# Designed miniproteins, single chains, continued (2): the designs that were tried, part 58

Each design is a single chain, and the fold is of that chain. pLDDT is the mean over its residues in the fold that is shown.

## One batch from the design tools (miniprotein)

Design m6001
Fold by ESMFold2-Fast:
Structure m6001 (fold): chain A 81 residues (1-81)
Amino acid sequence: MDLSEEVQAILRAVAARIKDLDATFAKFDTNGDGVLTREEFRALFESHGEAPTDEQLAEMVDVDGDGVMTYAEFRALFSQF
Protein backbone atom coordinates (compact mmCIF):
# COMPACT_ATOMS: atom_id res chain seq x y z
CA MET A 1 0.00 0.00 0.00
CA ASP A 2 1.26 3.50 -0.81
CA LEU A 3 2.23 5.68 2.13
CA SER A 4 1.09 9.31 1.97
CA GLU A 5 3.61 11.94 0.77
CA GLU A 6 3.63 13.42 4.29
CA VAL A 7 4.44 10.05 5.93
CA GLN A 8 7.14 9.38 3.30
CA ALA A 9 8.70 12.80 4.07
CA ILE A 10 8.72 12.05 7.82
CA LEU A 11 10.30 8.63 7.19
CA ARG A 12 13.04 10.15 4.97
CA ALA A 13 13.83 12.80 7.59
CA VAL A 14 14.01 10.27 10.45
CA ALA A 15 15.96 7.72 8.35
CA ALA A 16 18.59 10.42 7.61
CA ARG A 17 18.95 11.08 11.38
CA ILE A 18 19.19 7.42 12.47
CA LYS A 19 22.86 6.37 12.42
CA ASP A 20 22.31 2.87 13.84
CA LEU A 21 18.95 1.17 13.20
CA ASP A 22 19.71 -1.72 15.59
CA ALA A 23 20.63 0.59 18.50
CA THR A 24 17.62 2.84 17.79
CA PHE A 25 15.19 -0.12 17.83
CA ALA A 26 16.75 -1.54 21.04
CA LYS A 27 16.53 1.88 22.76
CA PHE A 28 12.75 2.11 22.22
CA ASP A 29 11.98 -1.63 22.71
CA THR A 30 12.00 -0.97 26.47
CA ASN A 31 10.38 -4.31 27.45
CA GLY A 32 12.63 -6.38 25.12
CA ASP A 33 9.73 -8.20 23.39
CA GLY A 34 11.11 -7.56 19.88
CA VAL A 35 8.27 -5.22 18.85
CA LEU A 36 7.52 -1.50 19.10
CA THR A 37 4.08 -0.35 20.18
CA ARG A 38 2.54 2.69 18.49
CA GLU A 39 3.53 4.78 21.55
CA GLU A 40 7.18 3.59 21.44
CA PHE A 41 7.27 4.19 17.66
CA ARG A 42 5.93 7.74 18.18
CA ALA A 43 8.59 8.36 20.87
CA LEU A 44 11.26 7.24 18.37
CA PHE A 45 10.00 9.82 15.84
CA GLU A 46 9.72 12.55 18.50
CA SER A 47 13.32 11.88 19.62
CA HIS A 48 14.35 12.60 15.99
CA GLY A 49 12.39 15.88 15.74
CA GLU A 50 9.20 14.62 14.05
CA ALA A 51 5.67 14.51 15.50
CA PRO A 52 3.52 12.12 13.44
CA THR A 53 -0.23 12.02 14.14
CA ASP A 54 -1.98 8.87 15.40
CA GLU A 55 -3.37 8.45 11.86
CA GLN A 56 0.14 8.65 10.31
CA LEU A 57 1.45 6.13 12.88
CA ALA A 58 -1.46 3.79 12.05
CA GLU A 59 -0.59 4.13 8.33
CA MET A 60 2.96 2.91 9.08
CA VAL A 61 2.10 0.25 11.72
CA ASP A 62 -1.32 -1.04 10.53
CA VAL A 63 -0.04 -1.89 7.02
CA ASP A 64 0.40 -5.47 8.36
CA GLY A 65 -2.74 -5.24 10.57
CA ASP A 66 -1.13 -6.38 13.86
CA GLY A 67 -0.88 -2.93 15.52
CA VAL A 68 2.83 -3.36 16.41
CA MET A 69 6.13 -2.89 14.55
CA THR A 70 8.46 -5.92 14.53
CA TYR A 71 12.20 -5.45 14.01
CA ALA A 72 11.93 -6.96 10.50
CA GLU A 73 9.11 -4.53 9.58
CA PHE A 74 11.08 -1.62 11.10
CA ARG A 75 14.15 -2.43 8.99
CA ALA A 76 11.99 -2.93 5.87
CA LEU A 77 10.23 0.42 6.42
CA PHE A 78 13.48 2.40 6.81
CA SER A 79 15.40 0.48 4.09
CA GLN A 80 13.14 2.27 1.54
CA PHE A 81 14.86 5.65 2.29
Scores: mean pLDDT 74

Design m6002
Fold by ESMFold2-Fast:
Structure m6002 (fold): chain A 82 residues (1-82)
Amino acid sequence: MLREQAEKLVKEGIELVKEKGPEALEEAAKLAQKGVELANKADRNYGFILGARAQATMISVVDPSKAAAYAAAEKANIAKAK
């Protein structure tokens, strides 16, 4: 249950940035943060990964020049999880 709710909130945030662009980034980040909080209640490692993915995706939509750096951060966070 918590993981499903967390993923839904994060996806809503990412979709908001994709459809409305950088002006929605702050609102999307708040939705993603609520998702990460739910994910952390289910699994700390999962919350960490979900947060990194959300940030990487939103930032890459707004600023492609940072996409590579955030993709590397996501890979590192996945490596820390079990």
Scores: mean pLDDT 69

Design m6003
Fold by ESMFold2-Fast:
Structure m6003 (fold): chain A 64 residues (1-64)
Amino acid sequence: SAVLSIKGSTTANVEELKELAKKYIEAAEKEGLPKEVIDKARELSKSDDPEKIEEAMLLLRLAS
């Protein structure tokens, strides 16, 4: 698209993704996932890059 669209810019709300990632990390800790996986996901979730926060949640799901 040649026009600036809020559809692409605001759909990856970093603050909301960080909140969701915290929920995933808590669930993973409760489930007993390896500390290394949890630590890596926690590090990724602190990033301001929405792709990295999404990777954190994917990492936790794949390790389950």
Scores: mean pLDDT 72

Design m6004
Fold by ESMFold2-Fast:
Structure m6004 (fold): chain A 61 residues (1-61)
Amino acid sequence: MSEAERLAELEAEARTLSVEELEAVRDSIQKARDAFAGKSPAYVAYLERVEAILDRIIAEK
C-alpha cells in the first residue's frame, strides 16, 4: 500500500470517530513523534502528516 493510499484509508476511518476519540489518537501520535524524535525522521514526518489530517477532521466536526 502506498503512503497516499494509507493516509486516505486513515482519513476515512478517522471520519467515523468521535472528537474525543480523535483527540485521544492525536495525543498518541504526539507521544510517538516525541519518542522517535531524532531516531526516525521519515516516521516522524509521516506522524506529522497524520496529525495534520486528524486536526483538519476535528475542526470539521
Scores: mean pLDDT 80

Design m6005
Fold by ESMFold2-Fast:
Structure m6005 (fold): chain A 89 residues (1-89)
Amino acid sequence: STTTVTIRVGDTVVTVTVDTDTGEVTVTITNADGSTATFRATLRPGETRRFTFGDTEVVVSLLPDGSVVAIVTGADGRTGQGVTSQPVR
């Protein structure tokens, strides 16, 4: 199963998709200029990964309870956050 959270900071859109069966996280960053990058990583409980594309930073953490937290910082320094409600198995 997959769970998706979308975070918007100004004109920057970040989509984080978590595969709850594998722990794989897919992060898609679309910047205000229309440029897009996709990153994939498999996270372990307690692990944090940082992804950067242009002036956008995304920090994704897999918590020990299996929830995923994502924090997005856009080019203007504005911050947005999202949390998945479905635990990673």
Scores: mean pLDDT 78

Design m6006
Fold by ESMFold2-Fast:
Structure m6006 (fold): chain A 67 residues (1-67)
Amino acid sequence: MEEYEKKAKEYAKKGDYKKVEEITKKMVKEKNYEAGRKMAEEAMKEEREVKNIEVIVAAMRGKRMME
């Protein structure tokens, strides 16, 4: 249960929303239906933050490659 939710959030941060939907479907099938719904809603909200985070993370990775 908790592992599915954590993975969904990680994929949402990477902008992989389709992966989040896959995990949500698994939760609905095997776990609580309501938990799957909330996870999908959180993923949509997180997707808006991903653009800023992705840019920052990419810049940090670029700096590390300078070494």
Scores: mean pLDDT 59

Design m6007
Fold by ESMFold2-Fast:
Structure m6007 (fold): chain A 81 residues (1-81)
Amino acid sequence: SEEEVKKLEEELEKLEKELLKLLKETKDKDKILRLIGEILRLIGDKIDVELMKKKGASNEEIIEHLKKAVEELKEFLKELK
């Protein structure tokens, strides 16, 4: 559903804010580089979702892509803590 798409987009935005906060607070160079790499991946996922919407992808296809993006970001954040 479109409601589920919006819920996942909101969850992704919350995780993005956590990622950016960690980048601001982190002084470790290796962690900073990993955080930058993850931010670039997140930007790519957002672009992919917008392109999918323009091509008329189903809500199910968009949900699947967003779920993968959310899970990848959650896994990355667990590895940093």
Scores: mean pLDDT 85

Design m6008
Fold by ESMFold2-Fast:
Structure m6008 (fold): chain A 96 residues (1-96)
Amino acid sequence: MEEVRKLLETIRTTKDPEERLKAGEELLRILREAPSEERARLAAEAALILSNDKDKEVLEKALELAREALRHAESLETILLAIAAALAAIGSLFEL
């Protein structure tokens, strides 16, 4: 859990799209290996932040992370957040 929170903080604070992409990839790996509602929620939050990026690879990772969060979501809050992140990422990809 501490590693997931640190990755989310990296995604929030870094200006480097490569660092955002790596943090998103690591979050996706952790969520797939050890799924939980808390991890799904943090992943959905990360996906929503990444959905505002200008880099195509980051936006594609945001969509992948949102889809994985939806797969493991147990609460309405996490489901809605993951859907919002997926829609935002799709919208950003269509504007590229």
Scores: mean pLDDT 84

Design m6009
Fold by ESMFold2-Fast:
Structure m6009 (fold): chain A 61 residues (1-61)
Amino acid sequence: SAATRAALEAVLDRYPFLSPEEKAALLDTILRNGEFNKASEEELVATAELAARIREQERRR
């Protein structure tokens, strides 16, 4: 749990356009969805990267 959270935080930290509140909301959502789907840490990391990229694209217009 704590190790997985730290890994996700490290992923999201690579995206400086995300506010602390946005990072916290993404972490909560990804971890919650991961519990429902029994996702591995690698799958959660991939989900965090995808979510951050989608938000970046949305900000581009």
Scores: mean pLDDT 77

Design m6010
Fold by ESMFold2-Fast:
Structure m6010 (fold): chain A 100 residues (1-100)
Amino acid sequence: MKFKVVEIKVSKTSIYIKVLDLETKEERSVTNELELSDEALEALKKFAEKALNLEIDTDVLSEPLKEIQAEVEAKVSSESDADEALKLYFEKVVELLEKL
């Protein structure tokens, strides 16, 4: 499946993602309600900036998403519970985008 990220909105209590399916030309949206830490909010805002207008093909490795994930992980301490929660949340967002 091929899609383009057309909108991402991140708040402390939700993340909203809207995609355009490039094959069907239909728009799909997903909203996840989750209480974000200040660190998770900052990292996800950076993800939103990089992921906006990104074209993703689920038949190939999502290298741009993996690069964004690796950059976020590299900036976050590996020893705090907040950093682990942030990583898991980011992995869920990436998985959700790839499975849309």
Scores: mean pLDDT 60

Design m6011
Fold by ESMFold2-Fast:
Structure m6011 (fold): chain A 62 residues (1-62)
Amino acid sequence: SLEEARKLAYEAAKAAGMTDEQAKEFADSVVESMRGASPEEQVAFAKELLEGTKKAVEKYKK
């Protein structure tokens, strides 16, 4: 759903070190760009975004 995709995009942005305001704008932009995609494509995109960000952050924090 759009709510789930927005939440995942927001978490990815926050994990990347963005502020709450920047993370909200990023999540809105991601959801807007995915509005024409299928629900499965929306979830896949948001999931890849979050996974990539988590991997990058783990390398720097460790």
Scores: mean pLDDT 75

Design m6012
Fold by ESMFold2-Fast:
Structure m6012 (fold): chain A 85 residues (1-85)
Amino acid sequence: VSPELAAALRALLLSHLPEATALVVFAELRRYGEQNPALFELALRRLREAAATGGRDALLAELQRIGKAMREANGDPERALALLR
């Protein structure tokens, strides 16, 4: 994952979530992104669009969708990417 994309996600999460929650979510998304950079880029894009359109509530709904896809993928980043497309 590029440092610029990682910084952008961290800043987005910190703008809408309590610091402790934002950092935990960031660490999880970064962990999946190290296995599949395309998954990280898609997640960041979706989260940016959600926050821009519906603020914190839309961001939380999108995080829930991403989390569900990652759980259903059972650690397979390619499957998680397919579920989010």
Scores: mean pLDDT 79

Design m6013
Fold by ESMFold2-Fast:
Structure m6013 (fold): chain A 86 residues (1-86)
Amino acid sequence: SLAEQIEALIDQIRSLVPESLHPKVDQLRALAQQLLASTDPAEKRQLLLQIEQLIQEILAALKDSPNFEEIAELAEQLMELLRQHL
């Protein structure tokens, strides 16, 4: 399912980021779950903007990480799946 694909991507991101960023990844999961559960187009758009901002914060913290490219690619896949659900 879409929810299972999104959870798998977030779990992969969580495994690649340092423990200091786990709270932000857990927040990302909560926002994604809220977006998938929402039936309000305005709420979905607002949640998507919050998810985009949070991803930017995570990537900014990792700019010199050896895992940066892989995390950025997983984040882009996550965003694409979420946009398709709007």
Scores: mean pLDDT 89

Design m6014
Fold by ESMFold2-Fast:
Structure m6014 (fold): chain A 66 residues (1-66)
Amino acid sequence: ADEEQQRAAASAIEAGSGRRVSLEAGGRALDMALAGHDADTIAAYLAEEAGLSPEAARRAAQLLAL
């Protein structure tokens, strides 16, 4: 994703989770959503790689999958 898409995704994750993530993590999560990955898979990525709690990661992944 470009920098604007990365920033938008990171902002959406912060809105859904209450936690800030890097632009790279936001962009990767968005790329996964656009590639058709399930919200559960995106949530697992956010919890493992971006350090979100499982609950926060699930809320953020659901927001990105919209």
Scores: mean pLDDT 77

Design m6015
Fold by ESMFold2-Fast:
Structure m6015 (fold): chain A 89 residues (1-89)
Amino acid sequence: STYEEKIARALELAKENMTEEEKEEFLRRVEEEAERALAALPALLEAGELTEEEAARLEELLRRLREAAKRGLEEVLRQLAELERFGEE
C-alpha cells in the first residue's frame, strides 16, 4: 500500500539521518502539537471551520497520534499518514 511504502521510506531515512536523541525530541514535539491541536478543536467547531463529523474524526486521529508519540517513531508515522489521508479530501 502507498501509506505502508511511505512509512517504510520515512523509517529508513530516520535510521540514516536521526540520532536517538533527535528521535526522542521529535516524539516530544509530536505529542505537544497533538495536545495543542486537540485543545483547538472546540473553537474551530464553534467558528464553523469544521463540521461536527470532521471535528469528531480529527479528535480521534489526534488522540491516536498523541498515544503513538509514547510508543515510538513507526506508530507516529502511521498516524501522520492517516492525518494526511484525512486532509486530502
Scores: mean pLDDT 78

Design m6016
Fold by ESMFold2-Fast:
Structure m6016 (fold): chain A 102 residues (1-102)
Amino acid sequence: MEEALQRAARILRILREGYEKLKALPGVKSVTLEARVRADEKQVTVEADITVEVEPGSEPQAVKLLQETIEKIRQVADEVRAEIKVEGNKVTAHITAVVRAP
């Protein structure tokens, strides 16, 4: 369990880094990150919702950075489910990362 919690903390750091990089992107108006952590005797689950409001034409840059953030999480987590949606001026990502206890 201790190692699983340490890996979950690494996932939260990756999410924070992604959030800061998204905020710094040209054409990004706002970024909202909500992250939730649930731990039980078998696993730690990190769920994150990221909403990025962009200027028209800046959607591909936000999507690329979200994809890079998800890929970094995949290197740390045992299982990752992620969905990125583009709707008008909003890019949203829902990420579920699972780290299993030994």
Scores: mean pLDDT 87

Design m6017
Fold by ESMFold2-Fast:
Parts: sequence; C-alpha cells; structure tokens
Structure m6017 (fold): chain A 89 residues (1-89)
Amino acid sequence: LPVLEKLVEGARTVAEGALSGSEELIREGIRLAEEVLRAGEESDNEGLRRVAEEVIRLGEEALTSDRREELAERALRLAEEFEELYRRP
C-alpha cells in the first residue's frame, strides 16, 4: 500500500528528526504526511486524513517544542501501528 508505506515513512522520519534535532528531517516527515493527507482528501477517506493530520501535528510540535524525545516516542508508536496495518492483507 503506497499511501500507508508513505505514512509509516513520514512518522519514522519525524521521530528521527526529533531525536537527532534535525528540523530538515522533521519537515520532510511532515511533507510525507501532507501527501498522505491529500490522498485521503482525494479519496474521501476520513480515517486516512485523521492519521495523516496526527503525524503532521506531532511534527509541528517537534519543530516548536523542547520535549522532542516525548514527541519522537509518540511518532514511533504511530509508525508501529501503521506498519502493523501495512503487513496485514
């Protein structure tokens, strides 16, 4: 599932950026999630839009917060949840 794979990559990229202090990686993760959000809007998939918005919010918080480790943990948990969905037929 290309869209779900992109969502997993987005969440993991936000987490990596938050842990490493790389704003470029955080912004890259947000951009991947924004592409997923657009796909959800075009396909009228509310569930996909909601999870993409969640990744975007975590990334935006990571750009403005000093609690980046906590935000990274949350983003990693989302990536694990999406990865579980991706592996199931």
Scores: mean pLDDT 80

Design m6018
Fold by ESMFold2-Fast:
Structure m6018 (fold): chain A 107 residues (1-107)
Amino acid sequence: MSLEEIKESLIKIFEIAKKNVEELLPGTPIAERFIALLDEAQAKIAAAKSREELIKVLEETMERLQELSEEFRAEYAERDPQGALRFEALVSTLLMYLWEAKKELEK
């Protein structure tokens, strides 16, 4: 797969993830933080000029997503267990796509 095809795929996946979090947790601080993180990641993905630059962006984004998921679990698991599980599933799905994209870039 070409670098441009991988970038286009990732940007589309992030658009879907942003829409999903707005539907699951509308107007919440965690949804705002998640959307801001993905907006920044999309800008960095679009600006990446090489496979090495894109891999670095993906690694940084995966780390930040894991941290956000852990924070949400710690704060919300007792208050909204269903929302916490749905957010964790959304983040896990996104991490899987980022991992597969990274593997494709390393070929």
Scores: mean pLDDT 85

Design m6019
Fold by ESMFold2-Fast:
Structure m6019 (fold): chain A 66 residues (1-66)
Amino acid sequence: DEYIKKGEEYYALGEKALANKDYLEAQRYYNLASEYFKKAGDYEKAREMYELSQKAARELFKRSLA
């Protein structure tokens, strides 16, 4: 399924962005991964990607306060 492959690709890009502390890009990639897993019908992985996106957004917010 091409949607699963794209979801995994964006998840990997999100993980690399997170490792580089690029929280904005991590948020974007996790959101894209969530959309593709949702299109593939994998709602569990889509939810997990969305939660990772929210965690990245919170880290971005915390750094805006510092």
Scores: mean pLDDT 85

Design m6020
Fold by ESMFold2-Fast:
Structure m6020 (fold): chain A 76 residues (1-76)
Amino acid sequence: ASADEREMAILFSGTAIFAIGVIQDALLKGDKEKAEEAEKLLKETTARMQALIDAKDLAGVKRLAEETHEELLKLE
């Protein structure tokens, strides 16, 4: 894989791991509504990020990762 492809894979993995952490924390606290919202965001972001990776759009992947991080922080 190219350096850009590796960076996109790292950003994708990092975003997914962070979202899973938010889901797990919400479930441990009994906040089912917050867990469901974080799961929906994970599913949508995963699909959008995969499309950007397929298009080889590193800048788009970086932007989506930043936006998703901001949205997940709102759920804390």
Scores: mean pLDDT 85

Design m6021
Fold by ESMFold2-Fast:
Structure m6021 (fold): chain A 59 residues (1-59)
Amino acid sequence: MAEEEERARRAYELFQKVMSSSPEDAIEASIEFLKEMDLPEEQRKKRLEQIENAIKSLK
């Protein structure tokens, strides 16, 4: 699906940026990714917390 393919491409670009960035930049890129996903605000907040915890575990 065109939208799915576009989001996958965007996610890959953000992932590459995260791999080259500090944990703080990784969290910021994750926020941009969640906005691209068009998730409801409650879901974005919950997913952001999960991503922050995952990044902390990768210390």
Scores: mean pLDDT 66

Design m6022
Fold by ESMFold2-Fast:
Structure m6022 (fold): chain A 82 residues (1-82)
Amino acid sequence: MDEETLALEAELGIHIIQAAIDKWTLKNVKLSDEEKIEILERYIEHLRRALETARQIGASPDFIADLERDLEEAEKELEKLK
């Protein structure tokens, strides 16, 4: 159980870190629309994986709600670039 829990927490942490890097890049780096689409698609995938793992480990409702909000905003931004 401890090993399985640690593995899931590590997986969640990796997805959160990757999502944070992508979010920082979208805010702070001058990107073309093509580059923004690529990074947004990657960011959305990391958020979806983080949300799945957070639900599996029984993360707090507040944490899950924050991930869901970030995902909705990223999906809206992606739709604007189409």
Scores: mean pLDDT 83

Design m6023
Fold by ESMFold2-Fast:
Structure m6023 (fold): chain A 93 residues (1-93)
Amino acid sequence: SLEEALRQAAIDGLEQAIKDVEELIKNPDPEKARLLAIVTGIVASAAGLPEVREAIRHIMEAADALENGDVETAIKHLERAKEHLQRALERLR
């Protein structure tokens, strides 16, 4: 069904977003963080999950911190984003 296809697309998108956040924690990049926030918003917007909205907020705050040279704060925000994405994934499974 369309609903099952959309749910599976959201699951696949969230799994990829978690991997991308893990890569950003290892190799912080403000442009990649902003792109990830946009892509995550597009893929997961249909799910309507508040955890995805919180994850996007944290990814954007990480991008802002990186642009200001605050790598420590950026990594903390990316770790928070990963936790929110993992909770969203658990709700769809």
Scores: mean pLDDT 85

Design m6024
Fold by ESMFold2-Fast:
Structure m6024 (fold): chain A 64 residues (1-64)
Amino acid sequence: SQSTIQQVQTIIDDTFTRIQTSNPNDRSSIIKDLTTTMMNNLMQNPQTSPIVSDANRRLDDIMS
């Protein structure tokens, strides 16, 4: 449902806020967790693939 997609988007946005506001040590852990656990899960769902694509772009921007 769209509600589920919005909830996923909110969780992703919250995670990115945590990444941007965290200490370097905590940031690395959060990024690893997001990529390994959350993004891999979301990639399996066609409805969330645009969110994954956007999240990957945002990660690249932060890590640049």
Scores: mean pLDDT 72

Design m6025
Fold by ESMFold2-Fast:
Structure m6025 (fold): chain A 69 residues (1-69)
Amino acid sequence: MELEEEGKKLLEKARKQIEEDPSLKDVQLSLLLMYAAVLEIEGRPELARKIKAEAFRIAGDEEAAREAE
């Protein structure tokens, strides 16, 4: 499951960078949302939804995370 593994790596990297510098939340969220858009194009909408939800959670937007699911 190549795309799922790449998504997990991106989420882990984003969490680490945001923990080091919270000002990077917007940049990391944008990167993860771009990846989710690629997943939708590749026909993986359920995985895209999961990535979006987790991206919003690590960015601290619980409402957007809930709506993305």
Scores: mean pLDDT 78

Design m6026
Fold by ESMFold2-Fast:
Structure m6026 (fold): chain A 74 residues (1-74)
Amino acid sequence: ANEEEARKAGEAAAKGVAAGDGKKGAQLASEYAPNASDMAITKGGAAAQIALAEGGDLETAKEAGARGVMDGSR
C-alpha cells in the first residue's frame, strides 16, 4: 500500500475501534487500501486498538494504524 492508502486505512481502523465496531473499521480499511494484504490491515487495526487501550486519543490511533499498515506492506 502507498502512504495515502495507509493513512486512509489507519483512519478507518481507528474510527471503527473507537466506535466499538472494529469489524466495520477493518472492512473500510480494506476498501481504502486494496493493495494491502489482510495481514497489513490486521496489523494496522491491532496498532490502533493498542494505542486507544493505552489512553491515546483518536489522532494517535490513526498514526499507529497507518504505521501498522505500512509495516505489514512490503
Scores: mean pLDDT 75

Design m6027
Fold by ESMFold2-Fast:
Structure m6027 (fold): chain A 113 residues (1-113)
Amino acid sequence: MLPPTEVEFALDPDPARRAGVEVEELSETTARVVATLEFPDGRRVVVEATVTAATAGEARLLGIRFAARVLAAADAADSLEAALEAARAATAAAQAELRAQGVEFEAEVRSEE
């Protein structure tokens, strides 16, 4: 049994916005991560990724680092539309870097109400 782990990361402080990360191990090599940034009006930027690496622990760590990177980029934006574009750009950059390392990576960026 693995104990639950919490991840802390520094965002540009907008206390009106709420950031969250959920991570789940799907197999011995695969983890799923969901990063959410909620705006004061209740609209959200959601980024979901599946990472496959040499171990579930490595996939989880890479997924958490990806989530922190994407949330930092989205939180720096002044609007939901700008946050979505920032999240997409950060996701594309992370995908290129991880795939160059032999890591399988799939991600989706969406908005929710």
Scores: mean pLDDT 79

Design m6028
Fold by ESMFold2-Fast:
Structure m6028 (fold): chain A 58 residues (1-58)
Amino acid sequence: MLYEITANENISEETLKRLGIKRGETKVATAEEIGEALGVPARIAVHLLKEAGAAKEL
């Protein structure tokens, strides 16, 4: 499943660097790509970004 990631103010600079995006930008990625970037299981990575208001399912 594809997700739109929005680099909003709730995301740390370290997390943005791991995701390869800058604050205020958007990126489309799979759950697995997000998980690999953050170093956690895909399910957990997507959940954390959704809690931050930064991930939307496409």
Scores: mean pLDDT 83

Design m6029
Fold by ESMFold2-Fast:
Structure m6029 (fold): chain A 81 residues (1-81)
Amino acid sequence: SREELEEEARKLILEAAEFGAKTGVPVELNDVAKYLSHKLDISFEEALRIVREVAEELIARGEIERAINPVTGKEGLVKAK
């Protein structure tokens, strides 16, 4: 179900954001979406939509923040604090 997909995305985003905070390299939404797409055998487009929606919710809750990846110049995610 979509709710199950959103919970899986939430877990992966939080894990990715903690990794980004520890390494100083924010994890890009596209990379999270690619992993989710392969893990659950869903399209990249569907995975990216879910990942974006869940990331916005987590940002609104103050759990994660957007930051610039210094290697790619693209936006990624880090754990807030």
Scores: mean pLDDT 83

Design m6030
Fold by ESMFold2-Fast:
Structure m6030 (fold): chain A 71 residues (1-71)
Amino acid sequence: DAVELARKAVELAKQGKFEEAIRYAMEALRVDPRNPEVLAYAREVLKILGDQGKPSLAVPLAEALREAERA
């Protein structure tokens, strides 16, 4: 379930597990890139990474999210 993967990514990001959070968010976008809940949770992961001073780690996720939103 892509929504469950995306929700787990947010939980991991809040725990400071940034690499795991990015992997879960990117897998959710791969499974269902047009699901608005998946897109919303992916944006939340990006915001958490930015707030925690780790925006560079988010680059692959940010690119994947832009591609999903563009289509």
Scores: mean pLDDT 82

Design m6031
Fold by ESMFold2-Fast:
Structure m6031 (fold): chain A 88 residues (1-88)
Amino acid sequence: SMEEKRRQGREKLMERLGLSEEEVKKLIEARKKVAAAALRELREKGVEFSEENQKKMDELIKKYNPSEEELEEAKALLAEVDARVRAL
């Protein structure tokens, strides 16, 4: 299943990058915050989506609604991990 493949991918990433389960959870939350901020920007710029997709986007934006400081921290964490992945 997709869920099992995600778990296996996470375990391999943890081993290769030396990340703990706690650090991986922080990365997942950081990705969700960055995604929510990007969706918020697209909505503010008037990019049109289907009614169903608009509802899903609005739910994600409301749930995560990152501050500028939270967004900067999330982006910094993701950039650090991306750099380590590229160095492998």
Scores: mean pLDDT 76

Design m6032
Fold by ESMFold2-Fast:
Structure m6032 (fold): chain A 100 residues (1-100)
Amino acid sequence: MFDKLTSALKNPKVVEQLTKIVQAVNKASPYLTPEQAVKATGYAMSILAYAADNDAEGVEKSIKELVDLLRESGRTSNPELLKIADEVEKYGKELVEAIK
């Protein structure tokens, strides 16, 4: 586990996309309820864990869950969340390609 995480973090593309996803979640935070923010953080942590394990399917699933949460929240809260969801989906696709 630790050695796999260290190896994943040596890939600049993986680190870049993970950083962008974390930044997108932080940017979304002011538009989310506390419950939605906890779920978004949980999905981001799952993405990191699956990326560390080179589990492309796990990353793709967690990205989908995060994107769906942001899109659902964007329909009822702030349309800015829809733009952030599109950014997360883009970064997630790049992350999946980097770990395949």
Scores: mean pLDDT 80

Design m6033
Fold by ESMFold2-Fast:
Structure m6033 (fold): chain A 79 residues (1-79)
Amino acid sequence: SAEEIARELEAVRARLPESRARSAPAYAAADAEGQRRFELLARAYAGDEAAIQEVAKLLGLSEAQQQEVLETLRLAEET
């Protein structure tokens, strides 16, 4: 569900500093599309709602589910 995906994104964000350190060589070796995807994830981690929505779209979520992810993450940030 969109809520489950939002929770998974939160869990990934919590581990992202370690994941970034391990992924830095892959980012450097990535083509332009791969680098854009890394940049998108970095913006989503920083709380950029447009980037979060684009990540949700890439995960195959509908527009309504994308909005549910944004709302769920906003509620998590308020708590």
Scores: mean pLDDT 65

Design m6034
Fold by ESMFold2-Fast:
Structure m6034 (fold): chain A 97 residues (1-97)
Amino acid sequence: AEREALRQGMLAAVEAAVTGFRAQANAPDPEAEAGAEELLAELEALDPEAAAALRKMRDAVISDPAAARAAAAEAVENALVHAGVLSRAEARELLAA
């Protein structure tokens, strides 16, 4: 029961992230892009390393939605394994379903 609830939560989170990535990559919104650039400029003034990491993530999402999906799934997999909730094999099985 708890494993099924965790699976549903993980799938919902991955689907939400993938939907957001896909929307941004496949239908770019100039107003949203302008807002993101302003946010990145403010972040760069506070933490240039964090801003650089976020820019790399954005570029990956825009250029390759499939790679962005794979990266999101891998991040969720790693988080669950590091938290000791699931083995890597179990996390992969749940994300592949």
Scores: mean pLDDT 59

Design m6035
Fold by ESMFold2-Fast:
Structure m6035 (fold): chain A 74 residues (1-74)
Amino acid sequence: MLTREEVLKQIEELMKDPETQELGEKLRRLLEKEKLPIEILAGIAEYLRQGLPEEEAIKKAEEEVKKRKEEAKK
């Protein structure tokens, strides 16, 4: 499972690449401002790569994490 430190390193690498700089900056802002769980952040990154808007990416990532937590309790 991804740690916060691993996610921060991935964001820093994205910000160093001109082609992915905007994606990295957006993910860093979400991590720092919203202080979202790492699991949600990983989902947001995947949806943003697919070209989904930020709001839709957050919503879908939150739904996936919520579903996984419910399944883990069964």
Scores: mean pLDDT 71

